# Ledger of designs, part 2: designed miniproteins, single chains

Each design is a single chain, and the fold is of that chain. pLDDT is the mean over its residues in the fold that is shown.

## One batch from the design tools (miniprotein)

Design m37
Fold by ESMFold2-Fast:
Structure m37 (fold): chain A 66 residues (1-66)
Amino acid sequence: MSSGLAVVKLAKRLVPQATVQQLLYAAQNYKTLPEQDSKLANAVAIAAAEQNVDLSNLPELLTPYL
């Protein structure tokens, strides 16, 4: 739970306009995101890596912050 909040805070520092719903979408669809969502995909990947969170577990960690 604390790591999920840390990921949200870090990702929002990289993409301030992104909602938690958009971060969740990027985490769920990371491998198939269109090029226009590359900033969102990169922010989610960086935040997960910094917090040592596996991308496959990230959607569950973000759900409480919707």
Scores: mean pLDDT 77

Design m38
Fold by ESMFold2-Fast:
Structure m38 (fold): chain A 69 residues (1-69)
Amino acid sequence: SRSELLERARKKLQQLVDEGKLSEELAEKIFKLVERRFDTTGSTYLSTGELLRVSGVGREIASKIPENL
């Protein structure tokens, strides 16, 4: 289930890149955060506060990312 949940998160981030809502570089940084969060909590949920700690993610970009990846 870990591999399936992380694969879904990766695919959702790639969809945001394809839609022009997110850069590939930021998608990779966010995916690394999701992976670390999942290893700690078993969840792909990221708060807006956690997203804003990613270098290059501002409020506008954070608002475009779903709460559950």
Scores: mean pLDDT 76

Design m39
Fold by ESMFold2-Fast:
Structure m39 (fold): chain A 91 residues (1-91)
Amino acid sequence: GSSDNVSSSYGNVSTSMSYINNGNVNNSISYMNDSIGNISTSMTMINHPDISTSYDYVISSMDYINNGNVNMSINMMNTSITNISNGLTSI
């Protein structure tokens, strides 16, 4: 259901952060792509501002990684994780 998709998204973003912290940006990008898919699916099922905001931060995070700015990407993903967590608490 919608909660399962948000939980999967949270897990994928958390795993993505772990790969970035361990210096593996390519694996991080893969998990972020999966997270974007799960958040997008959740947004069609859950009308919640925190989930929508989380989606925007994950997209921005990927843009920063693609432009070689990993520090900004990490900051955006930390914000995304917080918003997903808040969304999970609300549903």
Scores: mean pLDDT 64

Design m40
Fold by ESMFold2-Fast:
Structure m40 (fold): chain A 100 residues (1-100)
Amino acid sequence: MIELKEAPPLAPGEAEGVAELSTPTEEYRARAVLRADSEERLPLARELARRLAELALQLMTTDDPAALAALSAELQALAAEARRAGITLVSLGGSGRKRA
């Protein structure tokens, strides 16, 4: 799990979108924290955080190199989209283990 106390403090006008997702068995969990430069972008920050958490869960459950490469490219694309929208990725992490 990522410790949020390592995140820099909010500047005036900034807002954080947070998403935490787990598998139904709670075997894997992913959390994404994104910072919007304005409150008007908070819904977008929350949606992007949810998508990043979903990708992190897929990365944790996949050990196929081709699938890992594709998921990594999608994560990079979402990070670029967030940056263009004035949304900063603060933290992205997961906890869990590979399926037996």
Scores: mean pLDDT 71

Design m41
Fold by ESMFold2-Fast:
Structure m41 (fold): chain A 82 residues (1-82)
Amino acid sequence: MELEERIENLESAIKQLEAWLEKNRDTLPKEKYEEAVRYLKEAQENLEKSRQALKDGNIEEAKRYLDEAVEALRKAVEILLS
């Protein structure tokens, strides 16, 4: 199932970024770390909402929350690369 696979892939990406942030906490500017963590949490919250909507059979809501989670993860990465 494409949507379920996308949710699993995003969960993996979020976990990888979380682990990377923890490992690099002391090397990152505090402001960049704090902003990245805020967007990472937003991505995690929207991913959970997407997963719940999928379980409830609300495919359109699941897609919307997944898109919001992807955008939040993108913003976290953009902050770290700027």
Scores: mean pLDDT 86

Design m42
Fold by ESMFold2-Fast:
Structure m42 (fold): chain A 114 residues (1-114)
Amino acid sequence: GSVELSGGGTVPAGGSATLTATVLSVSKDWAGVGISAINENGSVIGVGGDAVPRGGSATMTVKLKKGTYTMVAGAVGLDPSDATNLTGAVLRAMGGTADDPGLDGTGTTTVVAE
């Protein structure tokens, strides 16, 4: 599958970044989507997650201290009946690598808080 993550760029230190994860392709009609922020020290900050239909988008906002962040979105295909298992899908999507067998796709962008 494939996920596109938008909303990268520069924000004021202590300001808010707004990220949109769009599920372009997954194995199911729905997906659990998670977004995480990874700082320059490799520390992972969970941003949030949601269930979206294939082709759908989840938009999330996070306040960031001064620094450079790699934002990562992951997606896991879900049947509509599995949408109640959002916590598991979101946790599996957050901080996952491209090699994570629990992920149908990943997308990344960069946010600089200065």
Scores: mean pLDDT 74

Design m43
Fold by ESMFold2-Fast:
Structure m43 (fold): chain A 74 residues (1-74)
Amino acid sequence: GGEDTAKAAEKGSKKGGREAALEAIKAGKESGTIDAQLAAGSAATAAGMMRTGGASDEESGKLAAEAAKNSAKG
């Protein structure tokens, strides 16, 4: 569920915020659980906010992965 989605976001984060969000969304779709969807949404929101603020790919990826992990924890 959410843990798998958070791990996917972490994998993508090495390439940037966009990749972190895409990997999280893919994992959330495969899982189909509410916690996975919430984690994916958190990653996408964080990546989008960081991009709007002018953050680097590394910073966007890191925050997206952390947002997914925090969502999975509650």
Scores: mean pLDDT 78

Design m44
Fold by ESMFold2-Fast:
Structure m44 (fold): chain A 97 residues (1-97)
Amino acid sequence: SLAEKVKNYVAYKEKMEEAAKQGLPAAVVQELSAAGKEYEQALIKLLEDPSLKLDKETAEALLEFLEKIEEEIKKQGLELDEEEKKQLEEIRKKIEE
């Protein structure tokens, strides 16, 4: 399902951030990690509660994050089926309203 793929991507991103900590200054890694987790939590809540109303700024950030998730899923060799693509479009429409 799309929710499972998103949760897998969140786990993947956390591993990438952990790897980045080995080569980046701690302050930069902490800032990146904090921002990423905030968007990840908001996205998970949106997927679990599609009736949730978000402010415009958070909605726009989530739309960008959804695009990055879709690209990362494809990059990992995973494909979204037609039902998952439809769910993603419905989420986008809900955010844009």
Scores: mean pLDDT 66

Design m45
Fold by ESMFold2-Fast:
Structure m45 (fold): chain A 68 residues (1-68)
Amino acid sequence: MQRQRSEELGRAARQVVDIWFEKHGSPTPEELDKLSLIFQEAVATSQTPLELAQLIAERLGVPLPPLP
């Protein structure tokens, strides 16, 4: 169960990050550092892939992708 959940969380995070990359282009080292901190906070506080994706999307200022 935890392994599949981790993969689903990772996939949701990846979809949000891909949208952010499309809007901003290649991240700077400082932006990557900020992204890492956002991911750590999202993983620690989120119970579902949707919550994690919402938190990352809000922090990056991008629209939430449609999640199944």
Scores: mean pLDDT 71

Design m46
Fold by ESMFold2-Fast:
Structure m46 (fold): chain A 92 residues (1-92)
Amino acid sequence: MQLSVEEAEEAAREALAALPTMSQRDLLSAAVMAIVAAAGERDPRAREILLRTADALAAALDPESQALVERVRRLAETQSAEEVLRAAIELY
């Protein structure tokens, strides 16, 4: 699904506001889903917002989970949203 820049900014704001109350599992899921959404996004501005949101969420994760997010993020540079989602499911 394509997000507008405004929708991406609002999603980022909501995710960051929830960050202090999120479990490690919720943080990992949110970071991965932001990367998957970014991979499917055609607007470079919306993509950048989603990837920055993923980075901020990942910073609150343990090192092992941060490594998983980094692998998913690298795949998002060259793969479609569907391929990134499949890889993310396989990684955890």
Scores: mean pLDDT 77

Design m47
Fold by ESMFold2-Fast:
Structure m47 (fold): chain A 62 residues (1-62)
Amino acid sequence: MAAERRAELEAALAGLEVGIEAARAALEAHRDDPERVAFLEAVLAAREEAVARLRAELAALE
């Protein structure tokens, strides 16, 4: 498997992980705001699904 391909997927994962961490921090900060909580939970769910997909691709590459 190509090392460049793996590096690209790892870079995409790193970006998603930063976004997930930021969303989790915002969720904790706004836990008493149900509108913000619902929005942030949706963002987290979508990003976590993307992370799972990218990790599966990485596993297939090695």
Scores: mean pLDDT 80

Design m48
Fold by ESMFold2-Fast:
Structure m48 (fold): chain A 77 residues (1-77)
Amino acid sequence: MPSLEELKEAARYVIENNLTIEEFLKIFSEEIVKLVGAALLAVLSELSDEQLEKLAKKLKVPFSHFKEVVELIKSLL
């Protein structure tokens, strides 16, 4: 399982450098890409905290960690 800091750094890096999905997949592990990609889609879909909690549970990531990644992505967009 990637750490919270690894997920936050990956999210920041992909957004600040405007990476394509192909570039993101070349730089980061599949697990990091999956989790950060899910967080990005959650932000774009404007999911509620209840929906974020359900998504975090399906992804087997702690809700607190997933929420921090989502909030970071919102701040960078």
Scores: mean pLDDT 82

Design m49
Fold by ESMFold2-Fast:
Structure m49 (fold): chain A 78 residues (1-78)
Amino acid sequence: SRAEKIKEAIENGDYKTLFELLPPLKKLFDPNADTGVEFDANKLRKAIEEKNIEEVKKILEEEAKIKLSDEEIKALID
């Protein structure tokens, strides 16, 4: 599943696969990354660190224009 691939990429530090699955997340590591979308990467990072599924989902859907299931969000934040 996509959630399983996200989890494995993060656990293995395989950011290449992670960015192939979720290209806008490249901005979390490089603020100048060309992703075609703009969002507040610092705000997203804070939400991930706080394990706030609702806020992560909101930022990704409203700002980064990525729709993820709750299971995929949970795989991203653990």
Scores: mean pLDDT 74

Design m50
Fold by ESMFold2-Fast:
Structure m50 (fold): chain A 91 residues (1-91)
Amino acid sequence: SNLEKAKELLREAYKILYGEEPPESATIEELLKKLEEFGKELLASKDEKKSILGAILLNLVELAKEALKKGDWESLERIAEAILKVAKEYK
């Protein structure tokens, strides 16, 4: 399902950014909270590329939270894919 794919994409993004697997029990809401925390840290960076990636990540997390609240699993999957692309750019 789109929801299961979104969760897997968010788990992969978490793994890239934090360098460790998120807990197996982690909900999409918990993953988004951790990605938001990372985005805030990146935004505060003196490195321009990291600061820009942080701003993009924070905007995408907000869109993902809205899609989750509306039950829009198709948009959530698409946004999660964009979040993963941002995580890959950070590496």
Scores: mean pLDDT 90

Design m51
Fold by ESMFold2-Fast:
Structure m51 (fold): chain A 84 residues (1-84)
Amino acid sequence: MTPTVQQAVQQLSQETGVPEQVIQDTLADLLGKDSLDLSQTLPLTAPPGATALREFQRRHGLTVDGVVGPATLAALKQDIQQEL
């Protein structure tokens, strides 16, 4: 089953102890959006101008493709656990 944004946010919240709203805000910021559509399915493709996500992927040694998939979510979990 392809996870929704809501499911991914809930999982990250449970694994990190960080509130779901904080995770939503972080993902929205990385995607260059003011808010997330929780009904969207993963992976999420960022618009071409979303430099924050691409810089995040580069910083974490990921493929800089602008796609929020399992690898990007795993890196986000680590980032949330260390810094907000």
Scores: mean pLDDT 76

Design m52
Fold by ESMFold2-Fast:
Structure m52 (fold): chain A 65 residues (1-65)
Amino acid sequence: SAAAREEAVRVLMEVAGVDRETAERAVDLLQKGRGDGAAAVLLHAGASAERAQRAVEEAMKILGL
């Protein structure tokens, strides 16, 4: 849903410390089944490996993945 997508974007911004553009790109990758790509986008934006993993896991739960 649109509400779940927006919540996942917010969680990625808060947990990974990335901007909205980066978080939206990561959500798009998660919805395409590309969790590895989502983590890579967060890492490239400056998130630590631990924060990127936690952010992806929390966003996946929100998205029902």
Scores: mean pLDDT 87

Design m53
Fold by ESMFold2-Fast:
Structure m53 (fold): chain A 74 residues (1-74)
Amino acid sequence: PHVVSEAELLSVVSRETAEAFRRLLEELLAQDPDISEAELLSALYLFAHSQGLSDEAIHALLAWGGQQYLAHRA
C-alpha cells in the first residue's frame, strides 16, 4: 500500500484541516483503545465529508488514518 506522508496530505488539505483530523484520530484512539479499523475509518470519513473536501483529499486522509491505526496497534 502507498504510504501517505504529512507533506502529501498538506498538498490536498490545509494545515488546519490536517491538524483537526489528527486530533480527532488521537481522541478516538484515546476514548476507545479497542476501536476497530472500520469504526475509526467510518468516523474519520464523516469528519472529512463534513469539511467539504474533494474525493482525492478524503482518500488521502483515510489512507493516512489507516496507517496511523496500524502503527498504534503495532
Scores: mean pLDDT 77

Design m54
Fold by ESMFold2-Fast:
Structure m54 (fold): chain A 71 residues (1-71)
Amino acid sequence: LSKEALEYEVEGSMHLIAGAVAEKNGDLEEALEHYEKAVEYFRKAAEAGDPTAEQHVEALEERIRELREKL
């Protein structure tokens, strides 16, 4: 992985964790914002050469769909 891909993956992971914490607390709108940011960073990581980032995007898109159903 390039340094750029790693930086995007770290940022995406941080937003994923923040989103999971918000979801656990019932802050679904805050969780959505974090998951959407995580998708943006994982997409950038994939563009920078991280093939595993695509799996993170798929999982998060599914989670975002589930959260939108609860709002």
Scores: mean pLDDT 83

Design m55
Fold by ESMFold2-Fast:
Structure m55 (fold): chain A 78 residues (1-78)
Amino acid sequence: SLEAIEAAALRALLAAAERFDEESFRRIGQAVGTGLRALERGGFEAGRAAAHAKADELGLSPEERAFLDEILARMEAA
């Protein structure tokens, strides 16, 4: 369900708040949020593509992108 996917994303983002600084957290959160909105309309492939496009736009570091991919994997598994 979308509720389970959102819960998985929020739980993973709480880990980011302790692991990354405020700016990194904001960028990761924006990418995840963009992915969630696209997921609601077009399913998981649309969500992943939108999250990746937003990550590229915001200039996520390799570590931030790896964490985003972990969040996306948890969302897909939910």
Scores: mean pLDDT 84

Design m56
Fold by ESMFold2-Fast:
Structure m56 (fold): chain A 76 residues (1-76)
Amino acid sequence: MEERIEAETLIALGEIYLGIGNVLYSRGDKEGAIEAYKKAIELYEEALRRSTDPEVQAEARKNLEYAKKKLEEVEK
């Protein structure tokens, strides 16, 4: 239970950093957006390490793919 709550918290933090990255990118801060998306990726990867719950893992993987796609878009 506690491991699941920790993983869910990491996913929520990752979503916050994704939002920060999107705002920074929209303002032309490419470097800030890259750092925010990288932070989101790290948080989702940590969530996957901390939980074996299939639902939590599915959500973390979905968010991780999205964050990686955003990072690729801004690195171009």
Scores: mean pLDDT 84

Design m57
Fold by ESMFold2-Fast:
Structure m57 (fold): chain A 74 residues (1-74)
Amino acid sequence: SLEEKLREIQALYLRALHLFDRRGDPAEVLALLDRALELIDEALAETTDPKLQAGLRNLRAEIERLRAEVERAA
């Protein structure tokens, strides 16, 4: 469901932030962020709510910025 995807996106993002903050494996952090981005694209395809679409696009941009930071730090 869309609700389950939104919960999974949040869980993946928070786990990625936690691992990155603790100097965890960059490959694992990137894998979590990549899965979150995949689920965001799926959620965007499933929703017609403009507010949710805007929130998901903003989150996608934030995750893409974090992904670039992780790659730079690796």
Scores: mean pLDDT 89

Design m58
Fold by ESMFold2-Fast:
Structure m58 (fold): chain A 87 residues (1-87)
Amino acid sequence: MFEKVVEIYKKWLEASEEERQKMADRGELEPVYAAAFLGGDEKIIEKLKKEAPNLYLAHQPEEMQVAFAGAYGITREQAKEFGKLMS
């Protein structure tokens, strides 16, 4: 999952605005948001909330956001690494 999270986020950053919105609408960014939240990467969290406002996890309680990161198989160590790679 971690490698997929990195690849999805890079693909999203390189995509057109239209394709970015389609990726968000398909829920492809949910694992990316979960990783950013678990890792405490404020910059990625703010960017996703601003440019993908319909993200399901962004509107859930914090404990639910953490639980979904676990469901995606993302550890706190992987989440911190994700933030470092994308900074």
Scores: mean pLDDT 79

Design m59
Fold by ESMFold2-Fast:
Structure m59 (fold): chain A 94 residues (1-94)
Amino acid sequence: SHYEETAENMAETMEGSAMAEFTRNNMPTTRMNDFRSTFDTTRSHIRNGNYTSGRTYMDRGRDMFMDYNTDPDMRNTYDTGGDNIRSTLDRSSR
């Protein structure tokens, strides 16, 4: 539906912002590939309307922020993105 597509697009925006932050903090290519793989799974769950499973993989991605001393504002942006995805998918279910 339109809401699942919107939520998937929001997840792509979150991935792009996180990847930019990781690049700025010199994350190794192997870890960046791990994040991309994690977010591919996140997007798949979100596309299928499964926020609970998608959130599990989003949280795994969020843990990677700790390893690279990223900006706390970028972590907050990531968390806000996750909340916005939840709200969008909740509207699909109503």
Scores: mean pLDDT 78

Design m60
Fold by ESMFold2-Fast:
Structure m60 (fold): chain A 74 residues (1-74)
Amino acid sequence: SPEEMLLKFLEEALQVARSRGLDEVAELFTRAIEALKQGKYLEAFRLFGEAVRRLTPEQAAEYRAILDRVLAEA
């Protein structure tokens, strides 16, 4: 389902953020995951957007690759 794919993407994105020491980005991804699990889709989207705005283009490309891989598994 789209929700399961989004959750998988966010969980993998969170692990990458943690491994890179991007604590603020990791906190935003954690909150987005919690919002998604509560059915708060607009809040999850807002928090994800805030996380992405804190990334450099190079960091954003890493998350884009995760998304593309998760989508390919669907």
Scores: mean pLDDT 84

Design m61
Fold by ESMFold2-Fast:
Structure m61 (fold): chain A 74 residues (1-74)
Amino acid sequence: LGETLRQGGKRLEEQGRYLEAGDLYEQSGNVYLKQGNLQQAAQDYLNASKAYEKAGDTQKAEQARQKSDQLLQQ
């Protein structure tokens, strides 16, 4: 599931649909987090942050960045 959501995010980025791409990356991160895959979750939250920045949503970008950083702290 996480990989499917991540691939969806990549396709939306290729289409310039950055807000929706960020949402799919964040959902992927949530799936990996529930599975205990902290590195994959952190990577997808980072991907979400970058997509949200491209969309101009600085608040969502910062929240996703913080989620990624917290997971990598371990």
Scores: mean pLDDT 84

Design m62
Fold by ESMFold2-Fast:
Structure m62 (fold): chain A 93 residues (1-93)
Amino acid sequence: MLVGRVTVELPESEFEAKLAEIEAAARALATAESQNTGKRVEVRVEKIDEVKGGLKRLEITVESEAPAMPELLAALTEIAGAIGSAARAELEE
């Protein structure tokens, strides 16, 4: 099983409003990948309470049995970055 993480930065003032939108987008992508591949794809969305320079972080963890993890992380990063201020992806072993 592959594990990937997307970190999203959001202004503290917009965090709660955009959290729901990002979470919905992440779950929709995971569901589509699971349906397309027949493999288990799970998403967890965690709030990070640290505030730095007026920005809060959201971490999206993807656990996938599908081989297309880099493509899924790229799609999540693009969507999350469009909704938030900045997004970054990392692949974890």
Scores: mean pLDDT 76

Design m63
Fold by ESMFold2-Fast:
Structure m63 (fold): chain A 59 residues (1-59)
Amino acid sequence: MIREIAEKAGVDASTLVRLVRLLERLGYTDDEIVEALMANFGLSREQAAAIVRAVRRAE
């Protein structure tokens, strides 16, 4: 799932995971991270939320 979304956005999946973790460390909320992924990579809200949830589960 993350890999497929990243490929469609033209970005490596590890880059998306790293960015989400960085924003979490900086104190951004899940909603703010979702908005950042949508704005930066052109992802849908559903795709961005799925990435955030997957990163959360890995922690």
Scores: mean pLDDT 76

Design m64
Fold by ESMFold2-Fast:
Structure m64 (fold): chain A 88 residues (1-88)
Amino acid sequence: MEEERKERFRRELSAAIAEGQGATLTPEDRALVEEFRKRHPEAYEFVLREAGRVRSGRDYLRVMIKAAELAGEPELAEEYRRLLDQME
């Protein structure tokens, strides 16, 4: 998988989670959310439903793992899972 593709996904996913949590988005983040919705509609729907229930960094990573799985990004899901395992 291309590193640019992974970084793009991370940025788009983070913006979508922020939207789901009711954050005010910059114009750049709004564009990222729009692209995420277009590329990964199932992952986007999941994020909007679940982002408001995030209470910790661990919960945040769990949302990222599931969103990556739904988007067909198994390598990213594995990276997020490793980050979750390494959290204090």
Scores: mean pLDDT 82

Design m65
Fold by ESMFold2-Fast:
Structure m65 (fold): chain A 75 residues (1-75)
Amino acid sequence: LSPEDKLLLALAELMKKYNLSEETEKRLLGAVLRGIHRKDFAAALAEMRAVLEETLPAEVAAEFVRELEKIFAAV
């Protein structure tokens, strides 16, 4: 699997674990795909953080963001 495929699979597992809405999932996928295309993962992570902070309780959003930071660091 490519690093991009691993990133997308890891994101899919996180979204499934946290039972996100379809709209939130689409927003997160859009951010990741833009980050992959532009090779700007810092911007992608910032956009995803904003989405999560507006849609999830603060503690849950923080946990999700920490998992995303680990996934992005591994790419």
Scores: mean pLDDT 81

Design m66
Fold by ESMFold2-Fast:
Structure m66 (fold): chain A 70 residues (1-70)
Amino acid sequence: DALKAEIDRLREQLKALHERANEISKKIQEALAAGDTESAQAYVKEHEAIIKEMNRIFREIRALQEQLKA
């Protein structure tokens, strides 16, 4: 089933992005603790981009799940 395969692919992408978001979150905390505000700001921007992409994929999964029900 092509729809199930695509949903599974997107779920794997979400898992990878979630792991990356957690890594970047730790780097933000480490940079702030070190007083490295420039690195912290760069990591915040990267984290925001990852969250945006996760939200996009989540909406795509929902749309595909509705197609699968039909």
Scores: mean pLDDT 87

Design m67
Fold by ESMFold2-Fast:
Structure m67 (fold): chain A 76 residues (1-76)
Amino acid sequence: LSPEEKAKNAEALGDVFANMGLPNLAARAYILAGDYYEKIGDLEKAEESYQKAVDLFDSPIAKKKLEEVRKKIEEK
């Protein structure tokens, strides 16, 4: 699978876990999606994915990645 397909699949997996009432697993899937979006340079989609993770679960990893990607967007 391409990195773009991996990102979309991870996002879909996050949506499935969120709908099942599994916010911890959903947040982890959204973090993975954000990581793949960063690899392809889609910083805006990476921000959206990390924000979804933070909104669902208080994850220090997701918060750190969200801050880092926002900084990259602002410093362009």
Scores: mean pLDDT 84

Design m68
Fold by ESMFold2-Fast:
Structure m68 (fold): chain A 81 residues (1-81)
Amino acid sequence: SVEDIVLEALEELRELFADDPAVVAAIDRALQRIREGADPVEVFDQAVQFAVLRALEAGREDLKARVVELARETQRRIEEA
């Protein structure tokens, strides 16, 4: 399901940013919002935008590239679902 694809992608984002408490907290809120009936795609897009911002603020071009790659692969999987 789209929800399962998004949940898997959010867990991967959480792992990439394990040392960033702000991103971890944002992902935990995103997971809660999906459980409360929010649109998984909208929630995922918001989490990706926040992760990109945090990577840029940290000067981590490598993290930004990984987030973009994850977002593209996740979008492909959603479109095929």
Scores: mean pLDDT 88

Design m69
Fold by ESMFold2-Fast:
Structure m69 (fold): chain A 87 residues (1-87)
Amino acid sequence: MVQLPPEFSRKEQFAAQLLVWAIREARERNLSDEELTEVFEAVLRYAHESLGLSEEELRRAVEYVQTHLDERTRERLREALRRFLEE
């Protein structure tokens, strides 16, 4: 169980956990940079559309999760957020 900041809402905590799950799944499947980016975009869209997180809440969840990632995964997560926000 990952200890999340107390300022995070339950939805933000759930979104962060989904991102962590997606990272684990991507590592098991040896996904390419583009495939990893697409998986992160799908998780962000799900969190926005199904959980009702705002763009600002998604930015906070991404900022928190990225501090626990390697450089490659962090860059892919940031790119996914950028692509999501442009749509």
Scores: mean pLDDT 74

Design m70
Fold by ESMFold2-Fast:
Structure m70 (fold): chain A 81 residues (1-81)
Amino acid sequence: SAEELRLQIDAAEALLKALEAEAKRNNASPEIMELLKRAREYVEKAREAYEKGDLETARRYLRQAMGLLTEAERKLRELKA
């Protein structure tokens, strides 16, 4: 549903913000910073598509963003271990 998609985009925005803050605190590598930069671009595109009523485009951008956020989170965990 549109409501579930909105909640998923909200969650992705919150996760992105948390991971960006963590990356800054831990002086994350250029690789991690690039993943977060690309994730931000896709999260922003998902939000824009959602606001325009293009739910299919929003879902595609959200999938790309979540893949990048998951990879960044994994690499940040490895950095702290």
Scores: mean pLDDT 90

Design m71
Fold by ESMFold2-Fast:
Structure m71 (fold): chain A 64 residues (1-64)
Amino acid sequence: MSEIEKGREFVKKLVEEAKKNLTPEQVKKFLDDIIDITAEGIEKGLSFEEIMKRLKEVFEKYKK
């Protein structure tokens, strides 16, 4: 599986977990955070692994 395919699978799993654990309003905010973190990570030249780590950290904050 390519890095792009792995990223799509990772994001799909996060979105499914968000739908299960968060309200629709929180899911919308989390999706906005995914977009912002990914865009900023690309702009700053972060690795794919670092971007995924940051997305997971943000998701964990929403669950607490």
Scores: mean pLDDT 76

Design m72
Fold by ESMFold2-Fast:
Structure m72 (fold): chain A 70 residues (1-70)
Amino acid sequence: SSENEKLVKEVEKIVDEIVELIKKNPEDIEKIMELNNRMIELLDKLPEEDQDKLEEEMNERVRKAVLEVK
């Protein structure tokens, strides 16, 4: 549905912000946690299939970002 598409886009946007923050300012733990909490709230509104896929994509992208900054 169009509502699910909007939620998916909002989650993707938050993931982009988290990844960018990890790469540029990994010491800003408070901001990263704030974004992560907002993402979880949006994920709870999505069907399980969409939640699982977005969580996998987020975990992959965050993992790669963390490994790159050492």
Scores: mean pLDDT 81

